Designed miniproteins, single chains, continued (3). Designs and how they scored, part 110

Each design is a single chain, and the fold is of that chain. pLDDT is the mean over its residues in the fold that is shown.

## One batch from the design tools (miniprotein)

Design m11817
Fold by ESMFold2-Fast:
Structure m11817 (fold): chain A 98 residues (1-98)
Amino acid sequence: SELKEGIQKIDDLSDEALKLAEEGKYEEALKKLEEAIEVARELVEKYPDDQRLRAPLERLKAVLELIKTKLELEGKYDLAKEAEKLIEEVDELLAKLP
């Protein structure tokens, strides 16, 4: 199933991003989350009424918020702004779901 495989990819990319952030590799972590958002965007466009997309997107947002907080605590404000823009993209996708 394209939907099931896409949801798994979003979750896997979110997990990879958390591991990279734990290693202090924040730019690489944000790139993984940007890739997850692209996968999610395609799935929301194809399956706009599918409630199964909500939980992966909410988890993706939580991971982005955690990374943003870590970046702010470390004084990495430019990367924190990048994370905030990605949070806004996830919120736009969540707004399209039931």
Scores: mean pLDDT 90

Design m11818
Fold by ESMFold2-Fast:
Structure m11818 (fold): chain A 74 residues (1-74)
Amino acid sequence: SELEAVNYSFRALAEMSEGNYEKAGELFAKAADLETDNKTKATLLEFAAEAYKKAGNEKKAKEYEERAKELKEK
């Protein structure tokens, strides 16, 4: 649900503030999966990509960047 997506996003922001970037990426990705609005989903996937990049996980960062780009082109 959208409320669950908001809860995951809030938790992801808390993890970002603590420097737990890998966990933040996972939580932003979960929030994105619960969203139905393509613009909001793309934004959450961009946040997941940035979190994974900060974690040093370039493979997942690239994957989520591409997913966000595809949604923005729809």
Scores: mean pLDDT 85

Design m11819
Fold by ESMFold2-Fast:
Structure m11819 (fold): chain A 78 residues (1-78)
Amino acid sequence: MISPEVVERARERVKEAMKTNPDLREVYERLKKEGVPEPIIYVALYVVQEQIERGILTTTEEAYELAKSIIRVLRVHS
């Protein structure tokens, strides 16, 4: 179960990051089209956004694969 506080913080930070990062927005749109619930997308993209800011992820493909891995973990432990 994901804490409502964690979801709210993730949503706010990810929405701001998507205004300045087209790669993050592209990943969000792909996950939404795949039917992933929005709270799970925001939590995954919060982690992805941190890795992009740190320079660990440099491509949309890397960001998408990390997001999918996080979503898989969240769904298995839900």
Scores: mean pLDDT 79

Design m11820
Fold by ESMFold2-Fast:
Structure m11820 (fold): chain A 92 residues (1-92)
Amino acid sequence: MTLEELLKAYEDLLELAKNGSVEDIIQKAVEYAKKFGREAIALTAYALKEAGVSKEDMEKILGAAAQTAGVSMSLEEAIDRGKELLEKARAA
């Protein structure tokens, strides 16, 4: 995933998390998970946390994305990894 792709994915997911339905977020998260795998799950988790999405809805959204990517990751691990990826992207 390029820096530009990472930032675009994060902004798209953050906007959707603030203004969209859970179903819309699941669709976009699954789309990014198919393209970028584990990193997309991490970015999704961090975007949902920053948008103030409930833990229950975060687990539902991330469960769908993780199943699509064939990846297993805890919510806490995904949030921490997403934050790290975004901070490194912004520092570059």
Scores: mean pLDDT 81

Design m11821
Fold by ESMFold2-Fast:
Structure m11821 (fold): chain A 63 residues (1-63)
Amino acid sequence: MTGGGAVDGDGGGGSLSTETESVSVGFSHDEESEKGRQLAEEYRRLGEEMNMKKGKELAERAA
């Protein structure tokens, strides 16, 4: 299988370091930061939900 032999914007080996040029108002770099933020928020939310679930499980065990 031979992919990445053409220059049609295929992006044969895309890298954040090489594709983080001032393109389209610098959305490339901002996207990386936002992604990290969303991940951290999701992680915290999941942790909070787990704590809530733990409380319910404790009640269920008592019943």
Scores: mean pLDDT 59

Design m11822
Fold by ESMFold2-Fast:
Structure m11822 (fold): chain A 75 residues (1-75)
Amino acid sequence: SEEEVAAFRKAFAPFDTDGDGKITPEEVKKLLKLLAGTPSGDALIRRLQELAGLPVDGKYDDETAKKIAEWLTEN
């Protein structure tokens, strides 16, 4: 929902240094790396994959980061 999108944007806000509201694949990748390997982080990664229409495999590769950034920018 839009509330989930707002929550994710808030989580990415520290990585948006120019404050333009755009989420880059590099910013997504940094956040996913920070969260990876924790139960809460794995759940969040899987939820982001589901929302972005990606296979839910818990990976945080460049393609996953790109698709999540695109989804966050458009939603």
Scores: mean pLDDT 69

Design m11823
Fold by ESMFold2-Fast:
Structure m11823 (fold): chain A 96 residues (1-96)
Amino acid sequence: MEEKVTQAIKDTISTLKALSEKYPENSSVFDEAIDTLKEILESDLSALQKAILAEASLTVLRMYALEKGDKETVEILDGQIDKFTKLSKEIQKELA
């Protein structure tokens, strides 16, 4: 499970880098989210804590995208948030 969370965060970082290049006007916000995700990856937190914090970080970025009317970024982030929600649910089920 930890490998799945680590891979999901790495995939999300790659997705955000692509969005930052496509929408350079929003690059600072994407770069802050990428830095936060990198800190989560490098932390000694549990797989569950990493999944929850990644989901929270992406939810904040999604709110920004909604306020800017960036529907494409919102739809991409919805997919990434759903992935972390499913991972945290699976981890909680295995711990029970």
Scores: mean pLDDT 85

Design m11824
Fold by ESMFold2-Fast:
Structure m11824 (fold): chain A 87 residues (1-87)
Amino acid sequence: SKTQVETLNGLRLIAVSTVLELSRRVLETSKDPDLLARAREDVDQARRWLEDLAHTMQKYNINDQGMWSALNANAARADALRKEFAA
């Protein structure tokens, strides 16, 4: 149902936000190449999950402005982290 999709998407957005925060902390605090490589992969995976979430929200006609705002904010965070890891 639409309500179940909204609940699950909310939880997935929390999970994505947590992964991005952990990857940011690794980038800021670690010089270990293996930890940095894994954090980079985690950011790339989180960005793919956000694309899948956007597709699901469109498919189920989810028009929650707060949820779309949170998705777009996390996508911007992932894109910024990708650039920092590539530098």
Scores: mean pLDDT 86

Design m11825
Fold by ESMFold2-Fast:
Formats: sequence, structure tokens, C-alpha cells
Structure m11825 (fold): chain A 81 residues (1-81)
Amino acid sequence: SSIVEKIESKLSEENLEKIDKLEMEVVMAVAQRAPREELERLIEEAFKEIKKILEESGVEKDTIEKYLEMLRKKVEEAVAA
């Protein structure tokens, strides 16, 4: 099964909404062309909070690391576009 499916199966609706909100904050900052320093800080803070939510939800450490790597790559691609 995909990493996303593993995460969705373990998270409550409330926690999924929290992660979606954190991801949206990063997307909005990219769209608004936030300064690089502010964008990097926001990404770091959002990823720390997402990691905390996933850990509290009982997601395996290796799955968390793969998910965060996937998100980081997506953000880097969006910033480069």
C-alpha cells in the first residue's frame, strides 16, 4: 500500500485536517512569493508539526520519514517552477 494510505488509515479526521491546513499554509506562502528565509522557516515549522501529529497517531518512524521526504520534494519542485 502507498505511504499516504498507511497514514490515512491511522489518523483521525481532525488530525488529517490539521495536516491539510499545515500543507496549505506552505502552498499559500509559495503562491504569495514569500521571501526565501520566511518560506524556509515556515516549511521547517510545518514539517515539525506534521511529524509530531504522525508520531502521536502511531505512524511508524520509517513511514513518517518517507512521507516528509515526499512532501519536501514536492515543495522544492513547486518553488523551482
Scores: mean pLDDT 81

Design m11826
Fold by ESMFold2-Fast:
Structure m11826 (fold): chain A 77 residues (1-77)
Amino acid sequence: SMATKLERKLSILGFEMIAIEEELRLQGKMTPEDRELVKKFQSLRDQALQAIQDGNLDEASSLIKQMEKIIDEMRKR
């Protein structure tokens, strides 16, 4: 189902964020801006999970795209 595909994508993005956080921590490169991006990512993830549960799959897809942009932003640093 579409909901299952979105849940799988959320899981993948969650693992990608953990990997980015671990890399930045190990290199001593975590900035205040990075911490704000992580908090925004977590908020978007919670909202996307709620949207999936509510059957609002278009909203969930939009929130997931915002999460992908945060991953891309952090990878550029």
Scores: mean pLDDT 89

Design m11827
Fold by ESMFold2-Fast:
Structure m11827 (fold): chain A 65 residues (1-65)
Amino acid sequence: EVEEMIERAKKLRDEAIKAAQEGNEFDAGAYILGLATLYTSAVNAGQEEEARAFKEALDEAEKAF
């Protein structure tokens, strides 16, 4: 479900940013991998709007570290 998946992406983004700000690069990297996996899955499934939301969350998380 689109709304639920987007909320999951935002949660992973927020956790990644928090981990990066706390200097926990391992956890930050793990959350970013989770976002990258969701993005790739959405792209492969042809879910354009979900993929865009996941990519935006991924980009925001990556900028945190």
Scores: mean pLDDT 79

Design m11828
Fold by ESMFold2-Fast:
Structure m11828 (fold): chain A 69 residues (1-69)
Amino acid sequence: SPSPSQEEVEEKLREEAIKYFIEELKLDKEKAEKIAEKLLEEWRNAASNTRTVNSLEEEKEVLKEIAEE
């Protein structure tokens, strides 16, 4: 199986973050999307400056850690 591109991982992380905020935190879609975009900007900065983009599962953990700060 091919490794995901950074853009592919970002899109999947956006989907997962929005789903998490709606289902687990009970936020409305608009609010969930705004928070997800902020987290993705922080994730992009971390991924671009500090390390290679990893598997989707590992990147989901990173996004979760950013969200918990």
Scores: mean pLDDT 69

Design m11829
Fold by ESMFold2-Fast:
Structure m11829 (fold): chain A 100 residues (1-100)
Amino acid sequence: SVMEKAEKLNKEFLEKYLKKAEEAAKKDEVERNKALGEIHQKAAEVALEIAKLLGDEKAQEIAELVKEAAKEIVENAEDKEKVEEIKKELTEKIQEINEE
């Protein structure tokens, strides 16, 4: 079923994500931001694939926003203020989509 495919993708990602996130948390702030940004980009790619399988248009839009934000965080990891701005804008956009 579509749900079984979505559950498999999510489980496989979570098992890899938790280990990488623990390793990232031990890095300095810049390296941590890069590592977490790369992890979140992969998370968003998996979420987008799941959303497409489910036909969930809102979830697809959110996944694309997360993917873009994660990429920008990796690119701007040295700029703490820019990273915080990207995170804030992402949170606000997701909230707006969920309220519609």
Scores: mean pLDDT 80

Design m11830
Fold by ESMFold2-Fast:
Structure m11830 (fold): chain A 88 residues (1-88)
Amino acid sequence: MREERARELLAELRRLLAESARVTEERAKVVEELKKNRTKELLEREIELGVREVELAVRITVLRRELERLGVPEAIAEAEAELAAALA
């Protein structure tokens, strides 16, 4: 069923978008801390978060493409708008 697959992908997209926003915020905080104190632990954390951002961006892109192929691009925009509103 196309609707069942679209529902599953939308749920995963919402989850990944929320995680991506949190990782971006955390990395920004680590970068600010690095300006005050350049420790090995903070540098390793910044790198770890950077890798996670790239991984999430790739997964989000793949999910968006699959949802577009299923003919539900409006649902993608709705999920992104919901997250933006929740983070405001």
Scores: mean pLDDT 78

Design m11831
Fold by ESMFold2-Fast:
Structure m11831 (fold): chain A 68 residues (1-68)
Amino acid sequence: SGDEVLAETERIAAEIHAISSDERLRAGVDAAVALAREYVAQGDLASARTMRLLLEHELRRLREELAR
């Protein structure tokens, strides 16, 4: 559902905020969440899922950088 996609996107965004102090990255993550919310409101779940996937990839990249 759209609510599930948005909740997962917001959770991933919160994890990125918790591990990164980069202002540009934080702003980009917040913009992706806002876009996901707009896509869900429009019924465009495919685009909303793309925003979630983008944040999942970003979180994974950050975790790999922090792991050495």
Scores: mean pLDDT 87

Design m11832
Fold by ESMFold2-Fast:
Structure m11832 (fold): chain A 71 residues (1-71)
Amino acid sequence: MEVVIEGTTEEVGKKAAEMGLAKEKRTVTVTFLDTGKSATYENATVEEGIAGALAKNGNGDPKAKVKLTIK
């Protein structure tokens, strides 16, 4: 089942945690809505995926708008 959450990096992480998805290792894709750049992390938690994507594409900005896809 694919879950899609949109918001700031902080908001999507919080929503995933509220849904009970934050601790499971899944395929996590983070797409930055302003640039369209995406990064996919296999066997990763939501927190690991968000942290990796911020370091790669988001310059560490926790207010960056993203689309989080969990598969």
Scores: mean pLDDT 79

Design m11833
Fold by ESMFold2-Fast:
Structure m11833 (fold): chain A 75 residues (1-75)
Amino acid sequence: LPELPSEEVIEAAREGEEAFLAGDYETAIRHYDKVIENGNPALQAEALRKRAEAYAKLGKEEEAKKDLEKALELM
């Protein structure tokens, strides 16, 4: 089986989701940055999609597009 992510990566993913659900997209992006930097490809792909959605909510369409393209590349 692939190596499980560190507790820090798991916590970052959880905090990112909580911030996103609360409508705090800027905070969600910061947490997803940690998942993207330290996660396995599956976690990176999911975090890239979530960060893209947060960027889109903030009107940052170019950043959202780049994250979606990178997520597809990791699949």
Scores: mean pLDDT 80

Design m11834
Fold by ESMFold2-Fast:
Structure m11834 (fold): chain A 60 residues (1-60)
Amino acid sequence: SMEDLIQAAEELGKEFGISAAVALRALQDASTLSPEELAKKYGISLEAARAAVERRRKLE
């Protein structure tokens, strides 16, 4: 759900020091983009991008 996605975004943002808005956008795109593509698109670390993909999979 969108509420679960927002919760995951806040947790991801806190873990990696990125804004919840950027984390939310990364999580939305994590269903279609690779970690490398997410890192380039949002200017986040590869570690944060991998965490976004992992968190998104758990919500499905």
Scores: mean pLDDT 85

Design m11835
Fold by ESMFold2-Fast:
Structure m11835 (fold): chain A 58 residues (1-58)
Amino acid sequence: MEEEKQARVDRLRAEAGRLADEISRAYQTDPSKADELVREGAERINRLVAEAQRLEAE
């Protein structure tokens, strides 16, 4: 069975995961740049995760 909702959740989580991975890699190479990426990306990651959780909790 194909659930369009599950595909959307998976896409949101994948995008949030990619942003988190970029931040994690930046911490390994240059922690000061990671802090800037966290500030810029954290709100976007939180919004993506929150939307995915809201869809799952429905």
Scores: mean pLDDT 75

Design m11836
Fold by ESMFold2-Fast:
Structure m11836 (fold): chain A 65 residues (1-65)
Amino acid sequence: MDEYLEAMIKAFKAKLENPNISDEELEEIVKDASPAVRRRVLDAVKNMTEEQAKAALKSLEKVKE
């Protein structure tokens, strides 16, 4: 779904732009997504290294086109 894809892209971009971004700030960035999507996105992003997040973002952006 575009909602999930958009939330993932926004969260990964935020993490890459500000490596010190808090969980609260990430939640704010994806607040437009449903609670289930937000939880899944935050869990993925906060447990990834910057390198992993960058790779994931490139894959998601490619799908979104």
Scores: mean pLDDT 72

Design m11837
Fold by ESMFold2-Fast:
Structure m11837 (fold): chain A 96 residues (1-96)
Amino acid sequence: MTRADLRRELERWMRERFGLSREEVSEIVRQLAESSGISRTAAEKYMLASIRAYEKSGGKEVPLEEQKKLLLEELERLGLKETLEVIKKRLEEAKK
């Protein structure tokens, strides 16, 4: 997947589901990257993996374990499994 394809899919989904502009999506990616200590490209891939996991669940609430499994499968497809571990650690530290 190219970076352009990744960004286009992310922008389309965020616009359709939340009515967010391209600029607003860019700001969310920036905030996620900064708060998680990852690159913007890794943040974009993480967000897209989360979206694909949600779509695989049919947009329904699913048990946390199933949602986690779907997310991990998409992150592995995007080569982000190791980045997810860093994000989890950062978020756990931020929970205080």
Scores: mean pLDDT 64

Design m11838
Fold by ESMFold2-Fast:
Structure m11838 (fold): chain A 91 residues (1-91)
Amino acid sequence: SELERLAEKVLEEVRRALERGERRFAAGESVTINGRRIGVGVLVADGSALITSSGSEELVRRAAEELLRLGAEAVRGISDSEKTTVTLRRA
């Protein structure tokens, strides 16, 4: 889907920033379809990440799992479309 492509772009930006040792950064992608804005945004601060998206909880959860894999210690994800939050931490 378009939203999954936006998520892939944002996660790639996050991966590159983390590889450069950036401790605080933001990345986001959005598009307007049929008068509605859809998007994905990530904020990283000192090992913690927040991901927000107009996508499903499943999309947000998978993206949050990827953020943990990329090196985040804790991730909070928010699906605006489903009004749900996921929280993941390294074990």
Scores: mean pLDDT 83

Design m11839
Fold by ESMFold2-Fast:
Order: sequence, then C-alpha cells, then structure tokens
Structure m11839 (fold): chain A 100 residues (1-100)
Amino acid sequence: SAEAEAEIKALEEKIAAETDDYKKAVYLYMLGLKYYEMGKYEEAAEYLEEAIALLEKAAPTSPALGFTYIQLGIVYEKLGKYEKAEEAYKKANEVFDAFA
C-alpha cells in the first residue's frame, strides 16, 4: 500500500541518518517487520541480520538482540530454512539466559 511504502521510506531515511548502532538496529528491526508483514521474507531476513550485527556490537546482552533473533528464526521458517531458524532460536536462548 502507499502507506506501507511511505513508512518504509521514512525508516530508510532514519537508518541513513542514524549514527548510533543501537538506534540504527531498532530501525532495521522495524524495517524487517514491515517486509515480513508484506510477505517479503528474503528482504525481511536481510534487514534483521543487519540489525543483529549492530546489536551484537552495541548491546550483546540486550533483550532487543534476543527478540531480533526470534523474529529472524520465524522469517527463516517462512523461507523453509529450518537449520538457520534453529540456530537463530538457539542464539535467542543464549541471549535470554544471560539475564537469568
């Protein structure tokens, strides 16, 4: 929809302007969710993978990293990439265990 296209463009502009790795990862996560909602699972995975790379550097023990891994696992399942999905869920558990 035109609304979804406008939201994606706004997120892309925020990502391009953002210098903080954590905030950039949050915008990338949101962009990944938008592509997931549109059924564009390959693009969703790419943005979530970028978000994870930034979160691993900026906030490796953040719940945000754990939730991003869960979302990536869900996207990989939609793509039929079950081994990658399992690894993503395993990484999410490792992050959440760091809070226990």
Scores: mean pLDDT 89

Design m11840
Fold by ESMFold2-Fast:
Structure m11840 (fold): chain A 64 residues (1-64)
Amino acid sequence: ELSPVQREMQRLAREALEKLSPEGLEKAMVLLDQTGARLQAARTEEEKQQIVAETKKQVDDLIK
């Protein structure tokens, strides 16, 4: 089972793999790894959702 946060993170990883160049994908993977660490440190669901939303915006910026 995946939480909604974990499911969204997997979705972002798949979109990065499909839409980015190898160089962009490497940057996206670093961002996703940093987000994973932030999620482990997060104390509340609100904080986790905010972290995921920020990461989504950063990944989207790499895609465009």
Scores: mean pLDDT 79

Design m11841
Fold by ESMFold2-Fast:
Structure m11841 (fold): chain A 71 residues (1-71)
Amino acid sequence: VEYEYKPVVLTTPESVVVGIMVIAKDENGKSVTKFVFVRELENASEEEIEETKKEILKEFEENKEKILEEM
């Protein structure tokens, strides 16, 4: 199974949403997308956003085999 992942930051007027987008391809080339480790931050600083990105990336790296198995 081939996979790609990236941190995603979505800014709204009320909050900043940070998460990891995972795209996995099956043996037939069909893609499945999942958004994991979603954090919602109100009035977040740039430093807090960067720290949250690092935290969720670490969590993904530690749990990636289980996440990919569930996709």
Scores: mean pLDDT 77

Design m11842
Fold by ESMFold2-Fast:
Structure m11842 (fold): chain A 70 residues (1-70)
Amino acid sequence: MKFAEEAREETLKLGGSPAVAEAVGLEVERYVAAHPDATEEELRKFIEELAKRAAAVEKNGRKLVAEQRA
């Protein structure tokens, strides 16, 4: 799925681990499934923000994917 793949690549480019990149990809997949009419601009902003946060949080030893409610 193109947006999840792009999110994984973006996370890796920012220095995130493969595990974090996979988690970010899953979050993007969930977002796309919940918002199938979202524009590519909205999706790119979501991907960019999520990937940057995930990579930064991993570097700082904080949790990010564990914040998932369900």
Scores: mean pLDDT 74

Design m11843
Fold by ESMFold2-Fast:
Structure m11843 (fold): chain A 116 residues (1-116)
Amino acid sequence: RRAALRAALESGALLAAQTIVLSEKMTPEEKRELLRNTAGAIRGLLDAAERGLPGVDQPIELSDSPVDRKARELFEKEPVIDILRKAAELAEKYGVPEAARTFREAIELAQQLDAE
């Protein structure tokens, strides 16, 4: 469970990093849709980890695209919590409170796992 939750949070941070990179070239409406989709994916990963589904104990692998490469650079340079915080702030800025809530719940879970 703990290893699966850590992998889900790392995958979530990678998806959040990808969203931050992609959002730079998007309209406000496209940003809102991307933020909702990313938050939904993170919630799905966390739910799968909590249920002990197979394959959730490993972080996702990103492609070699320029966007995914920049997302990996951000993930390598910044803590998971800081990436998720930036995504939450972006969601709040563009008026997607449901996505911001999901990102902040992921931050709380990451903090709990780090405290143990």
Scores: mean pLDDT 79

Design m11844
Fold by ESMFold2-Fast:
Structure m11844 (fold): chain A 66 residues (1-66)
Amino acid sequence: SELDALLAELERLIAELEELAKTLSGEKQKRVERMVEGAREVRAQRDLVRLRVAVHEAKEALKGNI
């Protein structure tokens, strides 16, 4: 299902954001860490619309748009 696919994708993106955070410092590191916590909360909610937004935001952060 789309829900299961988004849950799996967001789990993978959370792992990538955690690795990104290790390469950063200061305010940018804190922003990525807050994104990781928010993404975990969105996964727990299992809301399709919020999952789509969280996946998009995580992908943008990984491109350097933090």
Scores: mean pLDDT 88

Design m11845
Fold by ESMFold2-Fast:
Structure m11845 (fold): chain A 106 residues (1-106)
Amino acid sequence: SELYRQAQAIFSAAILMYELGVISKEELRELSLRTGEEATRYAEEAARALEEGREEEALEYLKKMAEAAKEGEELPEELQKLLEARWLMTYEKKLEEARKLVEELK
């Protein structure tokens, strides 16, 4: 599904923004339920900028992604439930990664 592809791209970018401390957990959840061509494009540009070491440009694209996503459409309810389940799984994995880093620093 094209809408699911868009939501996944926005979700990945939103997780990155949350870990950088740029957005709240509530904004992360809201963005996780959004779709839109413009928001998806900005998410993809942010990923490309990060791969190329353009960190400041990547942050600007992430901010534009969040604004465009708020103007976009919500994911259909059935797909929202699937994405929310994936969000919970991804969040648990990130918490496990953080715990391992804390243990390695001891």
Scores: mean pLDDT 74

Design m11846
Fold by ESMFold2-Fast:
Structure m11846 (fold): chain A 98 residues (1-98)
Amino acid sequence: SAAAEALKKSAEELMKEKGLKSLEELRKEFEAFVEEQRPAVEEALESGEYADEELGELHFPDGTTSGALNLSELSQEERIARLREVIDTRVAAALELI
């Protein structure tokens, strides 16, 4: 929620002060970015590439991170499920704010 509030505040400031893209345009660009990246992310998750014990955290386009993932005690299927849940939750939360 803190990251979501920061994103909303930044978008509002950009609209008022800099004559930049509207919130609707920013939302469409974010949706397009997510759709462009999602197939590659899904392929990598299913391949197990990102389900390694050494993966520390995920970095998101809004500049936030997942925090420590602590994957070492999970099965490969559980790691993939956790990574997918974190990504989907963050994407859904970001889209609802824009």
Scores: mean pLDDT 62

Design m11847
Fold by ESMFold2-Fast:
Structure m11847 (fold): chain A 81 residues (1-81)
Amino acid sequence: IDELEELVEAYEKMLDSLSKEEIISLVEWGAAFARNKGFEELEALLRETLERLKKAKSLEEAQQIFRETLKRVRELLRKAR
């Protein structure tokens, strides 16, 4: 859990330098990780985010979706403690 919070903070700091493809890869990895850990709410959030990212028409839209998702991930991690 602490490792996930550190990753969220790191991604928030580098968000404006990430490509759409990199954001999609990070969300896919996160969804697989959440599934393996049985964190159903996180898996559902990340899968929903992945579908939104695939439909995003611009890098700015993808970055905004990812920023919103990182905030929601942080909220879920706080509830899980």
Scores: mean pLDDT 79

Design m11848
Fold by ESMFold2-Fast:
Structure m11848 (fold): chain A 76 residues (1-76)
Amino acid sequence: DAEIREWADAIADAAYAGDSERMEALLREAAARLSRAELLRLTALALERLADALEASDPELAAALRAQAARARAAA
C-alpha cells in the first residue's frame, strides 16, 4: 500500500544514486518485515521507479526493468 510505495521510492532513489549501503539496509529491513507477496510488490514498484528515472538516458534498460516489474507483480 502507501507504505510499500514510499519504501519502493526510497530503495529506487538509493539505487539510482549508487548508495549501495543505504539500499542494502532498506532491503534487509524490508525482508525482515514484509511477506513474500509484499516483497514482490515492493520489487515491482522499485523497478518501475528506476525505469522512470532511466527512461531518458537508457530507454532499453528502462524497458527491461518494466518487463521485470510486470513479472514480479504477476508472481505476487
Scores: mean pLDDT 81

Design m11849
Fold by ESMFold2-Fast:
Structure m11849 (fold): chain A 100 residues (1-100)
Amino acid sequence: SSREKAIKYLEEKKEELKEKMPELDEEQKEKAKKLLEAIEEVIELLKNEEFEELIEILRRAVEGNEEEKPKAEVISGVAAVAGLGEIEEAGREIAEELEK
């Protein structure tokens, strides 16, 4: 399923990030830590099929919530790779609502 592909992709990216972590400077380690936390949260939401919360994170990031930005980037990236139709459809509906 698209959800299983998304989870597998993110778990692989999580392990890659952990392997690179020791080689990063302190500023890059802090950014990597925040990205790792965002990846872990998105994996949990996908496993629990909490698609409405994934959409809400995207909405908050678009509305200027900078703290949601890393999660929104993870969600957008995995949706593109895994072909998550429900997230893609919801993204179109949000775009239409914002154009009103």
Scores: mean pLDDT 73

Design m11850
Fold by ESMFold2-Fast:
Structure m11850 (fold): chain A 88 residues (1-88)
Amino acid sequence: MPAPSEEEQRIEKEFEEAIEELRAEGAPEHQLEAVELAKEAYEEELKGMSEEKLRERHIEIWKTAFRDRPEAEIEAQLKKLEELLKKA
């Protein structure tokens, strides 16, 4: 069976921890969906996705997470995601 790389396992753990924290705080389903989309975007990056496409994916993820909030809040959250990905 194809096994995930060490890097994929590390990122998966970080996403799982983020989902668990959001669930513990009673986050709505669309925020949990956004974290799942972020994991999928990371898997696409490992397949050679361009930085521009990754940025588009991140915007879609945060629009999903905060579809009930103003666009300015989505932009603020994108900065947090950018820092997370920079460490990964």
Scores: mean pLDDT 68

Design m11851
Fold by ESMFold2-Fast:
Structure m11851 (fold): chain A 119 residues (1-119)
Amino acid sequence: MAEEARRAGEEGARGALEAGALGAQLAAGSGATGGGMAAAAGAHESEEAGRAGRRAAEGAGRAGEAAAGGSAEAGAEGMRRAGEEAARAAEEAGTEEGGRAAALAARALADGARGAAAR
């Protein structure tokens, strides 16, 4: 139970970081091909996607630790919130690959939340 909750948090954190990184790379690439102001916009979106992914990852990790430490409901809620943040990061980046990574992260976090809440 505790190990499964921590694993779900770690998997969610990796998925959130991957979604943020993919969104950041695609936003930066899009800006680079546009030149000038498009490059600046891509850099900004890249930073936002990366920050959102990192926030989601931190939340997922803390939620996993909380669930492992006996706060199953707190862990479950934290995992759900981290999943929502990861999904939002991918949506803001406007990338299909980032969206798929975020969807996988959100699903892993939702599964972890159900596991944590069950016991």
Scores: mean pLDDT 58

